Designed miniproteins, single chains, continued (5). Designs and how they scored, part 55

Each design is a single chain, and the fold is of that chain. pLDDT is the mean over its residues in the fold that is shown.

## One batch from the design tools (miniprotein)

Design m18030
Fold by ESMFold2-Fast:
Structure m18030 (fold): chain A 69 residues (1-69)
Amino acid sequence: GPYRSQILAAERESNEVIELAKKKGDEELAKKVEELRKQLIEALRAGDFETAQKLGRELHELYEELLSK
């Protein structure tokens, strides 16, 4: 579909954050990222770009939190 590249990027980036959280022993953060990943991909598939942009921003904030640990 026309949003395949955005979906693949969201899956790849969120998987990297989940793996990093697990390596740091942060199971709660890993679960939060998994939930955001599901919601982000669903929003992208539905064409809800406003929700996708908000969720992508939340994912980025969690990644920065993880890097600060």
Scores: mean pLDDT 79

Design m18031
Fold by ESMFold2-Fast:
Structure m18031 (fold): chain A 67 residues (1-67)
Amino acid sequence: MDEEIIERTAEELVSLGVDPETARKAAEKVVQLAKNAGIDPEKLAEAVIEQTRILGNEVVDNLLYNA
């Protein structure tokens, strides 16, 4: 279920220092973008989590406001 992907993605982002509200919005946007592009939401979520781990919270801001 998409909700499970959203919850897991948000939890991972929070563990990386992202604010819980921002993390949930980012997780929801990841799933929405993946569905619109025909990409596996789990794979896109993993990529966003890994990018946030490497580059920091600016990845989440860019996702929410520029993607």
Scores: mean pLDDT 79

Design m18032
Fold by ESMFold2-Fast:
Formats: sequence, C-alpha cells, structure tokens
Structure m18032 (fold): chain A 108 residues (1-108)
Amino acid sequence: MEVVAEVVVVAPTGDEAAREALRKARAAGANVSLAVAVGVEARYGEPAAPPPLEEARRLARELALEEAKKAAERAKAAGEKQGLGIAGARAVDEAGREVYLVVGVVVR
C-alpha cells in the first residue's frame, strides 16, 4: 500500500477547509464516497488550547494515513483500488490566529 496523493488545507473555518480538501482529493483521483473524516480532538483528546499549526498537521497527517489504509481495505472489498483518509484539527498559525487544518491522504 503506497501513498499516491496528499492534500493539506488551512482555512478560517472547518467547513471551508473540509470542502477544499475534498475538492483537491477528487482532483487527485480519490473516491471520496469511501472517505472517513476524523477529528484529531476525537482521537487524541481535547487540548486546553489549539496546538501550533505544525503539531496539528503532524497529528492530522498520522490520523489521515491510518484512516486512508482502512478505507483502502474497504475499497478493495468493494472492487475499488484507492482509499481516502481525512483528518481535521483546530490550530494556531505563526501569527497566533486560530485556523482549521484538514489533511487528506490517498493510498492504493
């Protein structure tokens, strides 16, 4: 199983980040109908404050890759060849602004 595409989106709102990430994933050839979106807070617990963007990106990428592998196994059972994992997180940028990060990973 190999990573064939990776998308990273930062936006002022979670809904905006999620829409843009799905658009980029579709452009990369991912079947989004088998995608699972998971919040980093749901997996790792609620932080006292949103983490720095670089830490949020690391955690979201790790979670997106895990979900992409699970999606690829489900896709294979359905006769499809790719899995998409999506993970979202709240973060603060270098200017201290709260942003929303979404990472999508496509595997085959």
Scores: mean pLDDT 72

Design m18033
Fold by ESMFold2-Fast:
Structure m18033 (fold): chain A 67 residues (1-67)
Amino acid sequence: SDEELRKQLERLREAIELAEKERNAVIAKVALHELQELKKTITNPELAEEAERLIERAKRVLEELGV
């Protein structure tokens, strides 16, 4: 459901915020992988856009850490 998907995206957002704060590439890589898999199943354009923004944030963390 879209509500379950929103909760999963919120959990992944929190993981990315933790990766940003702790400069942790492992957390960022795991979150990126989960977001990319999740995005393949998203048909709701609002949620797809939110997932894409989180993917960009995770990629930025990895770029800043030289990964």
Scores: mean pLDDT 87

Design m18034
Fold by ESMFold2-Fast:
Structure m18034 (fold): chain A 64 residues (1-64)
Amino acid sequence: MSREQAEEVFERLQELAKQGKLTYEEAKKLLDEYGVKLSNEEIEKLGVAAVTGDRELAIKLLLK
């Protein structure tokens, strides 16, 4: 995916986190919409990045 798409995914994950809706299932559903395949451990790290606002970690995980 492009960096712009990765930033869009991160923003959508942050919105889910703000709404208290960022579950493993919701994160996986969002990633599947963008064709992103991550391990369970990487999805967990991405969730933490979304909650803490760690944009660079999220982008690094999404661009693998």
Scores: mean pLDDT 82

Design m18035
Fold by ESMFold2-Fast:
Structure m18035 (fold): chain A 75 residues (1-75)
Amino acid sequence: VAELEARARAAAQEMADVALKTQSEYNKLIQKAEEDPENREEYLAEAQKVFEEGQAKMDALNTERDRLRAEAAAA
């Protein structure tokens, strides 16, 4: 049980790391869109892609965390 709980905590930490990395990359692309109006649409499209990829990773980690927590509760 403790091992499953530790793995669930590790997944939660990984989610935090993914969120911070995604937010940082997204903010940099938004900043570039503001600094370079001629390429604004391209940077905004890249920012949207970064956000969507980050959400997909977060959803996968959230599912894994919930699975591990359910297994720990059942044990």
Scores: mean pLDDT 81

Design m18036
Fold by ESMFold2-Fast:
Structure m18036 (fold): chain A 64 residues (1-64)
Amino acid sequence: MDRLIESSAEQAIKMARELGASEELIELIEKAKEQKRGDLLLEVVTLLSQGRAEEAKELLEKEL
């Protein structure tokens, strides 16, 4: 479980960086990882794969 959460968080951070997303989004991804919210990390990865960085940030702000 922890391994998948770690991997998902790393992928999300990499994708956010590639999109030029804010450091605030990176901090929210780290918070989701700390809280072991693998469900949120998977959804964030999906949104970031679609270039939807603002929606990913809003999701994390609402759920965390």
Scores: mean pLDDT 82

Design m18037
Fold by ESMFold2-Fast:
Structure m18037 (fold): chain A 77 residues (1-77)
Amino acid sequence: MIEERIRELERRIERLESQIPKLKPGKALAVQRTLEHARELIEEARKAYDEGDFKMAEALLEQAERLLEIAEKIIKE
């Protein structure tokens, strides 16, 4: 369940990272920062899940998903 969700988010990050070399430097930097933040939230979500705080883990994954949506928008603009 949570592991499947994390794997899906990690796959989305990898796809977005593959597009960074095609972007203008300013957009590339913005996307890189956003994806770094998303990875940080995923790591925090794993830690929360391991500690039994499933509500915090869910909230952190939701935040990571929103960051990936922002990165996707930057790439499309």
Scores: mean pLDDT 86

Design m18038
Fold by ESMFold2-Fast:
Structure m18038 (fold): chain A 81 residues (1-81)
Amino acid sequence: VSHQSDSLDNNANTIGDLGQQSINGDSQISQSQGIQMGTSISKTYPQAGDIAFNGFQSGDMQQMQQGINMINQISQDIKNS
């Protein structure tokens, strides 16, 4: 459904931005928020969403950053396509 594309683009942008802010300490993303966002993204982009989900669930900053970076790349790809 075409409407899902617009929603996904907005979600990917928001998650990427919030994730970077969380890593930088400017905005506090709770573990539950990060897990929810990762789960949402994983339905369409399982690789990126799963890495983010696992990072937030375990508190592994490296995995969180990897997942966020992948989501950010997906967001950029969607915007540029």
Scores: mean pLDDT 64

Design m18039
Fold by ESMFold2-Fast:
Structure m18039 (fold): chain A 55 residues (1-55)
Amino acid sequence: MLSGAMQQVVAFLKRNPPSSAAGAETAIRVFSEALAAQGLASREEARAVIREVIA
C-alpha cells in the first residue's frame, strides 16, 4: 500500500533519478529512514518500493 508520502517520494525520484549507484543507495536509505521515522511506512516496504522505482 502506497501512502501519499511514498507516492511523493516515487514521483520525485522519477523526475530526479540518481546519477550513480552510490546516489541510488543513498536515496533508498535516506527516504526509507524518513518514511519509517514518521511512521508512514515500514523501512523494508519503503526500501523495496524505492529500489523498484530506481531500478
Scores: mean pLDDT 76

Design m18040
Fold by ESMFold2-Fast:
Structure m18040 (fold): chain A 60 residues (1-60)
Amino acid sequence: TLSKHELILRLIALKLRRIGLEFDLDLLKRQGGSQAEIDAIEEEIARLDKEIEELEQQLS
């Protein structure tokens, strides 16, 4: 149970973290990282997407 203000701040923090991971993923793909490394970042992004969706639903 979070206030609307706390939900908004949490949502902003998660979206900023997601942007950073998307940058890392792009860089890893450009530099020829392993599939395991790519998969690990994609799994982290998917986890963040799930948490973002849950928070956005609470704000609806």
Scores: mean pLDDT 85

Design m18041
Fold by ESMFold2-Fast:
Structure m18041 (fold): chain A 58 residues (1-58)
Amino acid sequence: THAKELIERGLLSEEHVEYAKELLEKYGDDYKKIAKELMEKFGISEGDAYAVIEEVKE
């Protein structure tokens, strides 16, 4: 997924990025857990949650 698409959909806001970074620090490589927490907090799809993780971890 391209970062531009996430930005256009409002899924790479400061809040999304900060929360994803917090989850990456807390859970490390447990991307399933991180994706679930992002889905629960923001009401986004599993695919969108993983796309946010990919952009934030790199």
Scores: mean pLDDT 78

Design m18042
Fold by ESMFold2-Fast:
Structure m18042 (fold): chain A 76 residues (1-76)
Amino acid sequence: NLTNLKTLNLSNNQISDISPLANCTNLTVLSLSNNQVSDISPLANCTSLSLLDLSNNQVSDISPLAGREISITGVK
């Protein structure tokens, strides 16, 4: 049911589990800033994703998105 989502803003929540986003295959823009996300592996199937904001999360490993043309903000 979320397969037609193209843009999603989930900023400023207490989100740690993003496994429901694995089915958002048409998602192009995702904002997750100011959450508690550490594992972004559910986003590996979001092949249309071009803009991702991970500012103020706990993500250190972006390898699930390696080699993809994505603008990622907030990773250190």
Scores: mean pLDDT 81

Design m18043
Fold by ESMFold2-Fast:
Structure m18043 (fold): chain A 55 residues (1-55)
Amino acid sequence: SVPGSDQAKIANNLGVEKFNKGDYEGAVEEFKKALQLDPSNEEAKKYLEKAKQEL
């Protein structure tokens, strides 16, 4: 198993990739996961708001 911080980083990176591909629903899901694992992730918070605005 990977540490929770590594899992949060993986989820954040997947969210950014999905956002860049225009998969805003998938991006929201990944950023929510990242924030559940690391609530202090400012990048995930900002991208989550942006992805929600696109829905």
Scores: mean pLDDT 82

Design m18044
Fold by ESMFold2-Fast:
Structure m18044 (fold): chain A 86 residues (1-86)
Amino acid sequence: AREAALKEAIEYAKKAIEAAKAGDLEKALEALEKAEEALAKTGDLELEEDIGIARIHIGVGKVVGDEKEGLIKAAEIIIKAAEEAL
C-alpha cells in the first residue's frame, strides 16, 4: 500500500513535469495535485512537510511569473521525497 502510493506519486509528478514543459500548466497542476494526494495517503508526516514545500514553490512561481518553473520544482521535490521514502 505505502510503496504503491509512493510509486503513484512519482508517476503523477513525472506527468506534471512533462505537461509543464509542454506549456500545459493546468494539466501540470492537476497531475501535481494527484501526486500530492498519493503522498498524503501514506500518512507520513515527513512527506506532508515535502508537500508543503512543493506548494510554496508553486505559489512563488505564480507570484514572480515563473509558474512553469514553480510547477517543475514542486514535482521534482515530490519525486525525490517519494524515491527516498521507497
Scores: mean pLDDT 84

Design m18045
Fold by ESMFold2-Fast:
Structure m18045 (fold): chain A 95 residues (1-95)
Amino acid sequence: MFVEKAEEYYKKGDFGKAIEYLRKAIEEDPNNARAYLLLGKVYYDLGELEKAVTYFEKAIELDPNLKEAWKFLADVYRSLGQEEKAEEYRKKAEE
């Protein structure tokens, strides 16, 4: 599956290839919450915090039970200096 291939490239630090396979996964299934989660993780690691937020928000919109996306949203908002939002999303990740 394209998401699994993207995860392999992400672990190797090849973010360009990870994005390429995630784009293919989303083209095949636009409701693939895991693809948006991983795309958010890639952009977070690249320091593209606003893009990371957008993709993590899309992941939780598609799958609100995806605790990892709530956890990463908390991490991104903490990096942006928005501590109140970070704490709110951290609590959501515990549900």
Scores: mean pLDDT 85

Design m18046
Fold by ESMFold2-Fast:
Structure m18046 (fold): chain A 70 residues (1-70)
Amino acid sequence: SAAAAEAALRAEILAKLDSDFERWASLASPEDVDEARKLLEEALQTDDFAAVALAAMRELGERVLARLKA
């Protein structure tokens, strides 16, 4: 039950952060969006990012990257 509650809370937080990033991306300049996309692509491909970052951080990075590529 505790693990299920934590998973639900995590999903809610990730959804909110995804919406916040979407709003930022819609207001950012094309140059800022392209730069952020490149930085996220590089970060997501590094072993250090994968090894150190929690699954939530990787998931957030992938969601933001997907929106920046849209």
Scores: mean pLDDT 62

Design m18047
Fold by ESMFold2-Fast:
Formats: structure tokens, sequence, C-alpha cells
Structure m18047 (fold): chain A 63 residues (1-63)
């Protein structure tokens, strides 16, 4: 197993949690998860599309 695989899965979880938090109106929690997902995506470029998609979804929810 690879370290990058673990980081990618972790970024995916944080992105998913951010969207769920935003849907529940917990924008502070959503922002925290997005920051974590973004930091992980910076370490694992493969996670960038997942992070970008989550940012768009959260933005659409709060707009």
Amino acid sequence: MEERQRLLEEAKRHAEEAVKAAENGDYQTAADHLIRAGRLAAQVPEAEPLFEEAVKKVRDIVA
C-alpha cells in the first residue's frame, strides 16, 4: 500500500464531510474540512479534482 493512497482517501473523506456539513448549515465545520482537504490535495495532486468539486458544491450550497 502507498502513503499517497492513504492521503488521497483522507482528502476524499474531508471533501465529503465538508459538503455534508454545509448541507446541514454547519458552515464553520464545512470550512474546516475544506481547508484540510485542500492541504491534502496540495500534497497529493491526484486529489485536486476532488477538492475542486467539493469547493464548488459548498459554494453552491452557501450562495
Scores: mean pLDDT 81

Design m18048
Fold by ESMFold2-Fast:
Order: sequence, then structure tokens, then C-alpha cells
Structure m18048 (fold): chain A 88 residues (1-88)
Amino acid sequence: LPLPSPEELAEARQTLNDVLAQIAASGEPNAVQRFAQQLSHAVQSLGSPEVLANFLQNSEPEVVVNNLALLRSLLTVLQHNLASLVQA
């Protein structure tokens, strides 16, 4: 089965960590839930909400590698929208 490169996987994980770190730094107890809602909205625009929900609930390698391209696109959109989530 085709797999993404180790570089692509590392890039996606780094992007996710950066996003989560910014959310954690917001100090809001519901920041993760707001992130999930915004993520669902972004996924709706890209057409695969169930795929991302599975990735977020089950951090299994198979789910990550199969959906890496979609995840990268969503994380890129979310990075630009983080300001609305952590707005002070």
C-alpha cells in the first residue's frame, strides 16, 4: 500500500503539535473543544469530517498515513484560524 514519506508524516505531526501548543497556551478550559468545532467546519469545506474525527479519536499510524494529505490541508487552514480560537 502507498504510504506518505517520513518527511510528510513528520511535517504533519509538527504542524499538529504547533496548533495544540497554541491552543494550550490560550488558557481556556474549552479550547480543545473549540478547536474540534473549527476543525469540523474546515473538514466540511474539504468533504471528509468522518476521516478527521477518526484521526483525532484514534491516533493510530494507519489512520494518519491514509489521511495525511487531508490532515495537512486541514491543519494549514486551522493555523490561519487559530487567532479566532485563542483570541484574547
Scores: mean pLDDT 53

Design m18050
Fold by ESMFold2-Fast:
Structure m18050 (fold): chain A 66 residues (1-66)
Amino acid sequence: MSELQKERDRRIVQALQRISERIKQGESYQQLRDWIQQFLEQTGDQQVADAMLQYLQQQEEKEKLG
């Protein structure tokens, strides 16, 4: 695996941890989506933003079932 890919994977893991923590703190899914959009505008990192949005969607669905 390339160093560039490892760096991207680390950023994805860190971003997903941040989203998970914010969900546990009771932030709304809409606020988290807005933050992800701001992150994308700030960083231009589409792959990390897409990973966060997919994770957020999965967590929202899981919450509806639990």
Scores: mean pLDDT 78

Design m18051
Fold by ESMFold2-Fast:
Structure m18051 (fold): chain A 81 residues (1-81)
Amino acid sequence: SEIDKLREQIDKADALALPHLSEAAQARLREARARIDELLDKAKAGEISMDELYEQISAIERELRAGLPVAEFLAIHEAAA
């Protein structure tokens, strides 16, 4: 499913990110991931639309980006490209 593909992409991105993050940044990533997993579960249950899911994930990613050291975030982004 589209939701399962999205979960796989996020899992892959997180795995690439973790070796480059401090312990505090890893904790923030895990908190963000728990919120994203909750949204994925709601979308799978039909409680929210896919458009709403993507919008809320983008908001969480923006918040996470603002809270992480820029250098750590850029390393993740370059590794994912």
Scores: mean pLDDT 75

Design m18052
Fold by ESMFold2-Fast:
Structure m18052 (fold): chain A 59 residues (1-59)
Amino acid sequence: DQARQESRAALEEALKEVREAKKQASTLTPEDGRKLLKQKGLEVSDKLVAKQTALNKAL
């Protein structure tokens, strides 16, 4: 099931991006770190929605 593998890969990528964002945020000021985490959260959310929409069209 290709859709299952793609969904799993998307979640793995999202977790990696969140961890990287947390590492970067810890090296910044509290204000900049909070902005970075919010921006990365929006990017990850948009990316997951786009991937789910693409999978629904492919199925």
Scores: mean pLDDT 72

Design m18053
Fold by ESMFold2-Fast:
Structure m18053 (fold): chain A 60 residues (1-60)
Amino acid sequence: MVSDEEIEKSVEAFIEELKTRSKEDAKLMIEVMKSFARRELPKEQAEKVEKRLDEFLASL
């Protein structure tokens, strides 16, 4: 299982890439990433990823 630190770093790197995209593209990429997190990660880690991505989306 990946560490929380590794997941946090991966999510922040993903967010940096989203900043180079349009708001619409970022929104679609966020939905894909949330789906991936729900499928591949333990529930607690998936919820943290989704919350961080939702916080970023709200800042757009």
Scores: mean pLDDT 80

Design m18054
Fold by ESMFold2-Fast:
Structure m18054 (fold): chain A 58 residues (1-58)
Amino acid sequence: GLDVLKRVALAEIDRLLAQETDPAKKAELEALRVQIENATTEEELIALGKRVGELAAQ
């Protein structure tokens, strides 16, 4: 369900935040974390998850 997707996305963002040293990337990850917490649809979570993946690949 949506709650499971949120839990997985938040765990991934928390992992990335723990490893990130760039202040600009940290700020973007923290903003994405807030957006994930406030997301109410799977479509929103998929879009946010894609952006998290793009940041992780950089």
Scores: mean pLDDT 81

Design m18055
Fold by ESMFold2-Fast:
Structure m18055 (fold): chain A 63 residues (1-63)
Amino acid sequence: SMTAENLLLAAMYAVKENDFELARKYLEEALALGAEKHRVLLEQLARIAEKKGDLELAELARK
């Protein structure tokens, strides 16, 4: 849904701002709303998280 997409975009923004706790919160909320269908956004989030050293967040985004 649109809500899951908005949460993934918010998570990406949080990672770019180095707010990894907020990014994890938004990702978990997005996954609860069926964000798995947004594979491109999830992969983008995972790559950004990996580049910033948050391997746990990257793993959650890739499942």
Scores: mean pLDDT 82

Design m18056
Fold by ESMFold2-Fast:
Structure m18056 (fold): chain A 66 residues (1-66)
Amino acid sequence: MKLSPLEQRVLDYLLTYPLGTAVSPLELAEALGVSPRAVIRALRNLEKNGLVERDEAGRVIRKIPP
């Protein structure tokens, strides 16, 4: 499946952390220099594709290995 440039950047950033690390959408927005709304849209698409999941606090955990 084709990922958008922002979806790929989000996934690449999450890959810099150990597997199972929960990252906030605000941290992603700051790190990538994009709006929180843009990050949330990218995360919804990544979650729909099974590449990430959310914890009870809304933080994002990647499901794929490095």
Scores: mean pLDDT 78

Design m18057
Fold by ESMFold2-Fast:
Structure m18057 (fold): chain A 57 residues (1-57)
Amino acid sequence: STYTVAELMELFGIPEERMPKTVAELAKLLGIPASRIVSPALDAPLTLDTEITIAES
């Protein structure tokens, strides 16, 4: 499944001031293993418009 960072933040009730800076930080905020995030890379910088692809279990 693919979502923007903004969409994930809205879905999980995360305010914009707590926007994650990296994929690893996003995974921690969502409560999922970082290995479930297919793209972008764990150290990639994030913006609200960055598309995040999450693998289904």
Scores: mean pLDDT 77

Design m18058
Fold by ESMFold2-Fast:
Structure m18058 (fold): chain A 98 residues (1-98)
Amino acid sequence: MREEEERRRRAEELLERARELLRKAAEAGRRGDVERARELAVEADRAAREAAELDPELLPETVRLGAAAGMALMAISVGEGPYRQEAAEAVAKAFEAV
């Protein structure tokens, strides 16, 4: 019972961390800092997946966050070099999808 409360709390903290990391990824993308945006999006995806493993009730939110992080990573991969503005916009849009 107390262990279940601790797991739920940790899952919620990881979900909040994933949201914060994805927000920071969007800001890095807007600045054209593609490498930082990529690193933050990868960390957000990992945090979301760990949250889902700890609390399956958070699955809809963690799936949404994971999808947003995945879209951000895809946009970053396409937007390197001449398409950096498109990458920044795609990262911001992915964050809004959460």
Scores: mean pLDDT 70

Design m18059
Fold by ESMFold2-Fast:
Structure m18059 (fold): chain A 64 residues (1-64)
Amino acid sequence: MTAEEVRELLAKYGIELSPAEAERVLRLLEEGKGDLAGAWLVLRGADPEAVSKAIKELLEKLKE
């Protein structure tokens, strides 16, 4: 999974990130810190329900 794939998936849920922010989210997921990545997105004003669904989908994709 790439930072661009993270950005595209989050964009489907209405969450817009810069390339650097997408790389940060990817690194947090790779470190097993999905909850922290989700909290950071919510603190930036993203919808909590959308964030929850997006992080779950990213974690399933990362397991490959």
Scores: mean pLDDT 83

Design m18060
Fold by ESMFold2-Fast:
Structure m18060 (fold): chain A 70 residues (1-70)
Amino acid sequence: SDLEKIREYLEKHYSPEAVEEMVRAYEALKEGNDEELAKILGLPNDPEYIERVKARLEEGFEFLLEEYEK
């Protein structure tokens, strides 16, 4: 799955705690759970800011998946 590919990539470069935080953020992002995503990342309760962060995270995770598949 995409989640397992992201986890495998992150485990090569980050601590176990950082990997689990990033994986939880990815899951919240894919589920559309903005409240959980904001809690994980410590974001302000600002829907416009959260949408901006979500867009950047989606671009980042897609980049990681493309790098894993190359």
Scores: mean pLDDT 79

Design m18061
Fold by ESMFold2-Fast:
Structure m18061 (fold): chain A 66 residues (1-66)
Amino acid sequence: MKLSPEELERIRKKLTELLTQEGAEDMKKEIPKMSGKQLRAGLEALEQLGVEAAKDAVELMKMIEG
């Protein structure tokens, strides 16, 4: 039901890398505070822009939450 700490860390790392492309440094500081739902929503939004790394992370989250 809840993401493991290791899975959350992996997802946070991916999202941080993607936010670096946009220059969103303040958003990167919030990543460690984000819940699994918030991380998933952010990655799903990035996946809609065609970012492969975000797609992989979203699939990982779905496997854990399903």
Scores: mean pLDDT 66

Design m18062
Fold by ESMFold2-Fast:
Structure m18062 (fold): chain A 56 residues (1-56)
Amino acid sequence: NAERLRKLADQAEAMGAWKEAAKFYREGASLETDPEVREELLNKAKEAEAKYQAAQ
């Protein structure tokens, strides 16, 4: 369920777990059928990945 994965990703992001957040956003996007929502999730994944890399 894309919605569940998005909630897990948002929670991971709130905890500063950027790597986990990016993973869940990408997985959620792969299950999403709405192109607009999929695009949003992929953008969130890219943002989380960038934050993870910046923190390292």
Scores: mean pLDDT 81

Design m18063
Fold by ESMFold2-Fast:
Structure m18063 (fold): chain A 125 residues (1-125)
Amino acid sequence: SPHELSEAELLALIEQTRDPDPAVRAAALEAIVTALASDNPEMQALVASHVPRIAEALIEATRDPDPRVRALALEALRLLVMRYGHLLSEELKERLIEAAREALKDPDPVVQELARDVLAALEAL
C-alpha cells in the first residue's frame, strides 16, 4: 500500500526543501510532487490546507543553486497550478508568474522547458 503522509510529515517535507544538502532538498521535492499528484481525497484535502506554504517553498526552490532542485520545484509548481490553482491568491499567482519567467532564463534547458509548462498552466487559470 502507498504510504500516506500525515500533516506533520508534509510540514517536515516543506522545511526539508531548505535543507543544507541538495540531495535532501531534491528528495523532499520529489515527495511533494507525489503528494501534489495524488488522487487520494485525504491527501488532496491535506495539500489544499497548505497551498500557500507549499507555493512559497516552491518559489524559493526555483532559485536553488542545484539545477535538479530547480527542475523539481517547477514540476511541483505545474502540478500545484493545474490541480490547486483555484486556491491561489492573485498575489501568489503574480509571484508564480515572476518565478517562472525568471526560470525561462535558466542555463539548464530542462528548467527552461518546465518554466514554459508552468507559464502555460498559469495562463489556463
Scores: mean pLDDT 90

Design m18064
Fold by ESMFold2-Fast:
Formats: structure tokens, sequence, C-alpha cells
Structure m18064 (fold): chain A 64 residues (1-64)
């Protein structure tokens, strides 16, 4: 994979850790950063997965 895709996955992993810790705002920010890198790389499927993750975290935050 390209360096952009590798960095997007690294940021997504950090976002998942923040999400598990209940830090929803940090999780959303990191997923958005990962999405921007995935968009630059043209990784359409990864962009869609990250958009879904952002929406899921927003729903979790609304229930917290």
Amino acid sequence: TSALIDEAWALAAEAARARRAGDYETAIRLYQEAKSLAEQAGASRLVAELERAIEDVRAEKARA
C-alpha cells in the first residue's frame, strides 16, 4: 500500500483506541484525518469505511 494508506490505517487504529476509551471527540477527529489521507490516495472503499466509522462514533457519543 502507499504511505498515505499506511498512515490512514495507523490513524484509524488510534481512533479505535480513543473510541474504546470513550474519547469520542478524539476518535472522530482521528477518523476524519484518516479519511482525508484515504481520499488523497483514491482509496474509495477505505473512505466509505471511515465515513461509516465516524457516523457510528457520533451515534455512540449521542447515547453517552
Scores: mean pLDDT 87

Design m18065
Fold by ESMFold2-Fast:
Structure m18065 (fold): chain A 57 residues (1-57)
Amino acid sequence: EEKKKKLEERIREANERAREAGRKMEAATSSEEKLEYASEAARAMGEIAKAISELKE
């Protein structure tokens, strides 16, 4: 019950972070900035995958 609600919140927040990182990556002019935001997006996607796996229990 409460666990499911927290997992859904984590998925929402991770989705928003991935979306923002994607936007910043598109706006970035340097390859170093693009890599940094790409790493942030990858981490957010990892959190989503983990939360979905946990939710499937």
Scores: mean pLDDT 80

Design m18066
Fold by ESMFold2-Fast:
Structure m18066 (fold): chain A 85 residues (1-85)
Amino acid sequence: MYAVEGFRAFVQEKYEEAAEYFTKAIEEEYPDDPYVWFKLGEALEKLGKYEEAIEYYEKAAELFRKLGDETLAEIAEKKVEELKK
């Protein structure tokens, strides 16, 4: 499962590998899982790819709100605000 491999790589600080697995997880397994979108954003942020990270955090915030997770949606939106500076 790509999402599981992505989380494993992220915990090991292998952010390039994590981003590849999370991208595949979105494409093939969990297109609407806000946690996968958020983790892809975090991996890209760790790689210094701030513009891409913003896009994924915005999508995660949208999906968290759709699921009723206001706290996690606000965390994702705060990430967007911090990276737009």
Scores: mean pLDDT 85

Design m18067
Fold by ESMFold2-Fast:
Structure m18067 (fold): chain A 58 residues (1-58)
Amino acid sequence: MVTKESIKEEIRKGYEAKLKGDEETLKKYQEKLQEMAKIVGEEVLNEALKEVVEEINK
């Protein structure tokens, strides 16, 4: 199921993988987000990214 919330979870997982230096997981996260964007549209992906970035920067 692809929802804005599931996209936000994948973004958080990818960000954590990046911080830990897990390049393979980061690559999988990027590919997943591209596929999710094709299903829900770029607008939903961009909004999810914005929300997660705002959460991290607080």
Scores: mean pLDDT 77

Design m18068
Fold by ESMFold2-Fast:
Formats: C-alpha cells, structure tokens, sequence
Structure m18068 (fold): chain A 73 residues (1-73)
C-alpha cells in the first residue's frame, strides 16, 4: 500500500535527521557535509513527490531546511 510506504519513509527521514543532528553536535559532521545532505534530501524529495509519496517528500524538504540552518554560520 502506497500510503503505508509513505508513512514508513517519513519515519526513516525523521530518524536520519535526528542522527545527523546528534552527529553534528558531537563534531562528527562538518557544515559542508550537512549542506550536501540537504541537497541530497531535496533531490530525493522531488523524486518521491513525482512518485506520489507526498508526506515523505514534505518530510525530506523540512529535513533539508533544518540541515541548512545547522550548516549556516
């Protein structure tokens, strides 16, 4: 079921974002790496939206925005 998969993807995006934030706080990720992750997330969001996974796409765009905020000085 597409809706079930979309919800599953949202949970994965939220987990990955939390892990990235924690890694950044520990100094394991650089601002440049966060900016790259944001770009990847935006590209994936576009593809998922085209495939009809609107919730996952929205979650990825929000994650990308958060990662960019953390990367900016």
Amino acid sequence: MKEERDEELVRLVERDLREAEEAFERGELTPEELARAAEVAEGLAEKLEEAGYERAAEALRRAAERLRELAEK
Scores: mean pLDDT 82

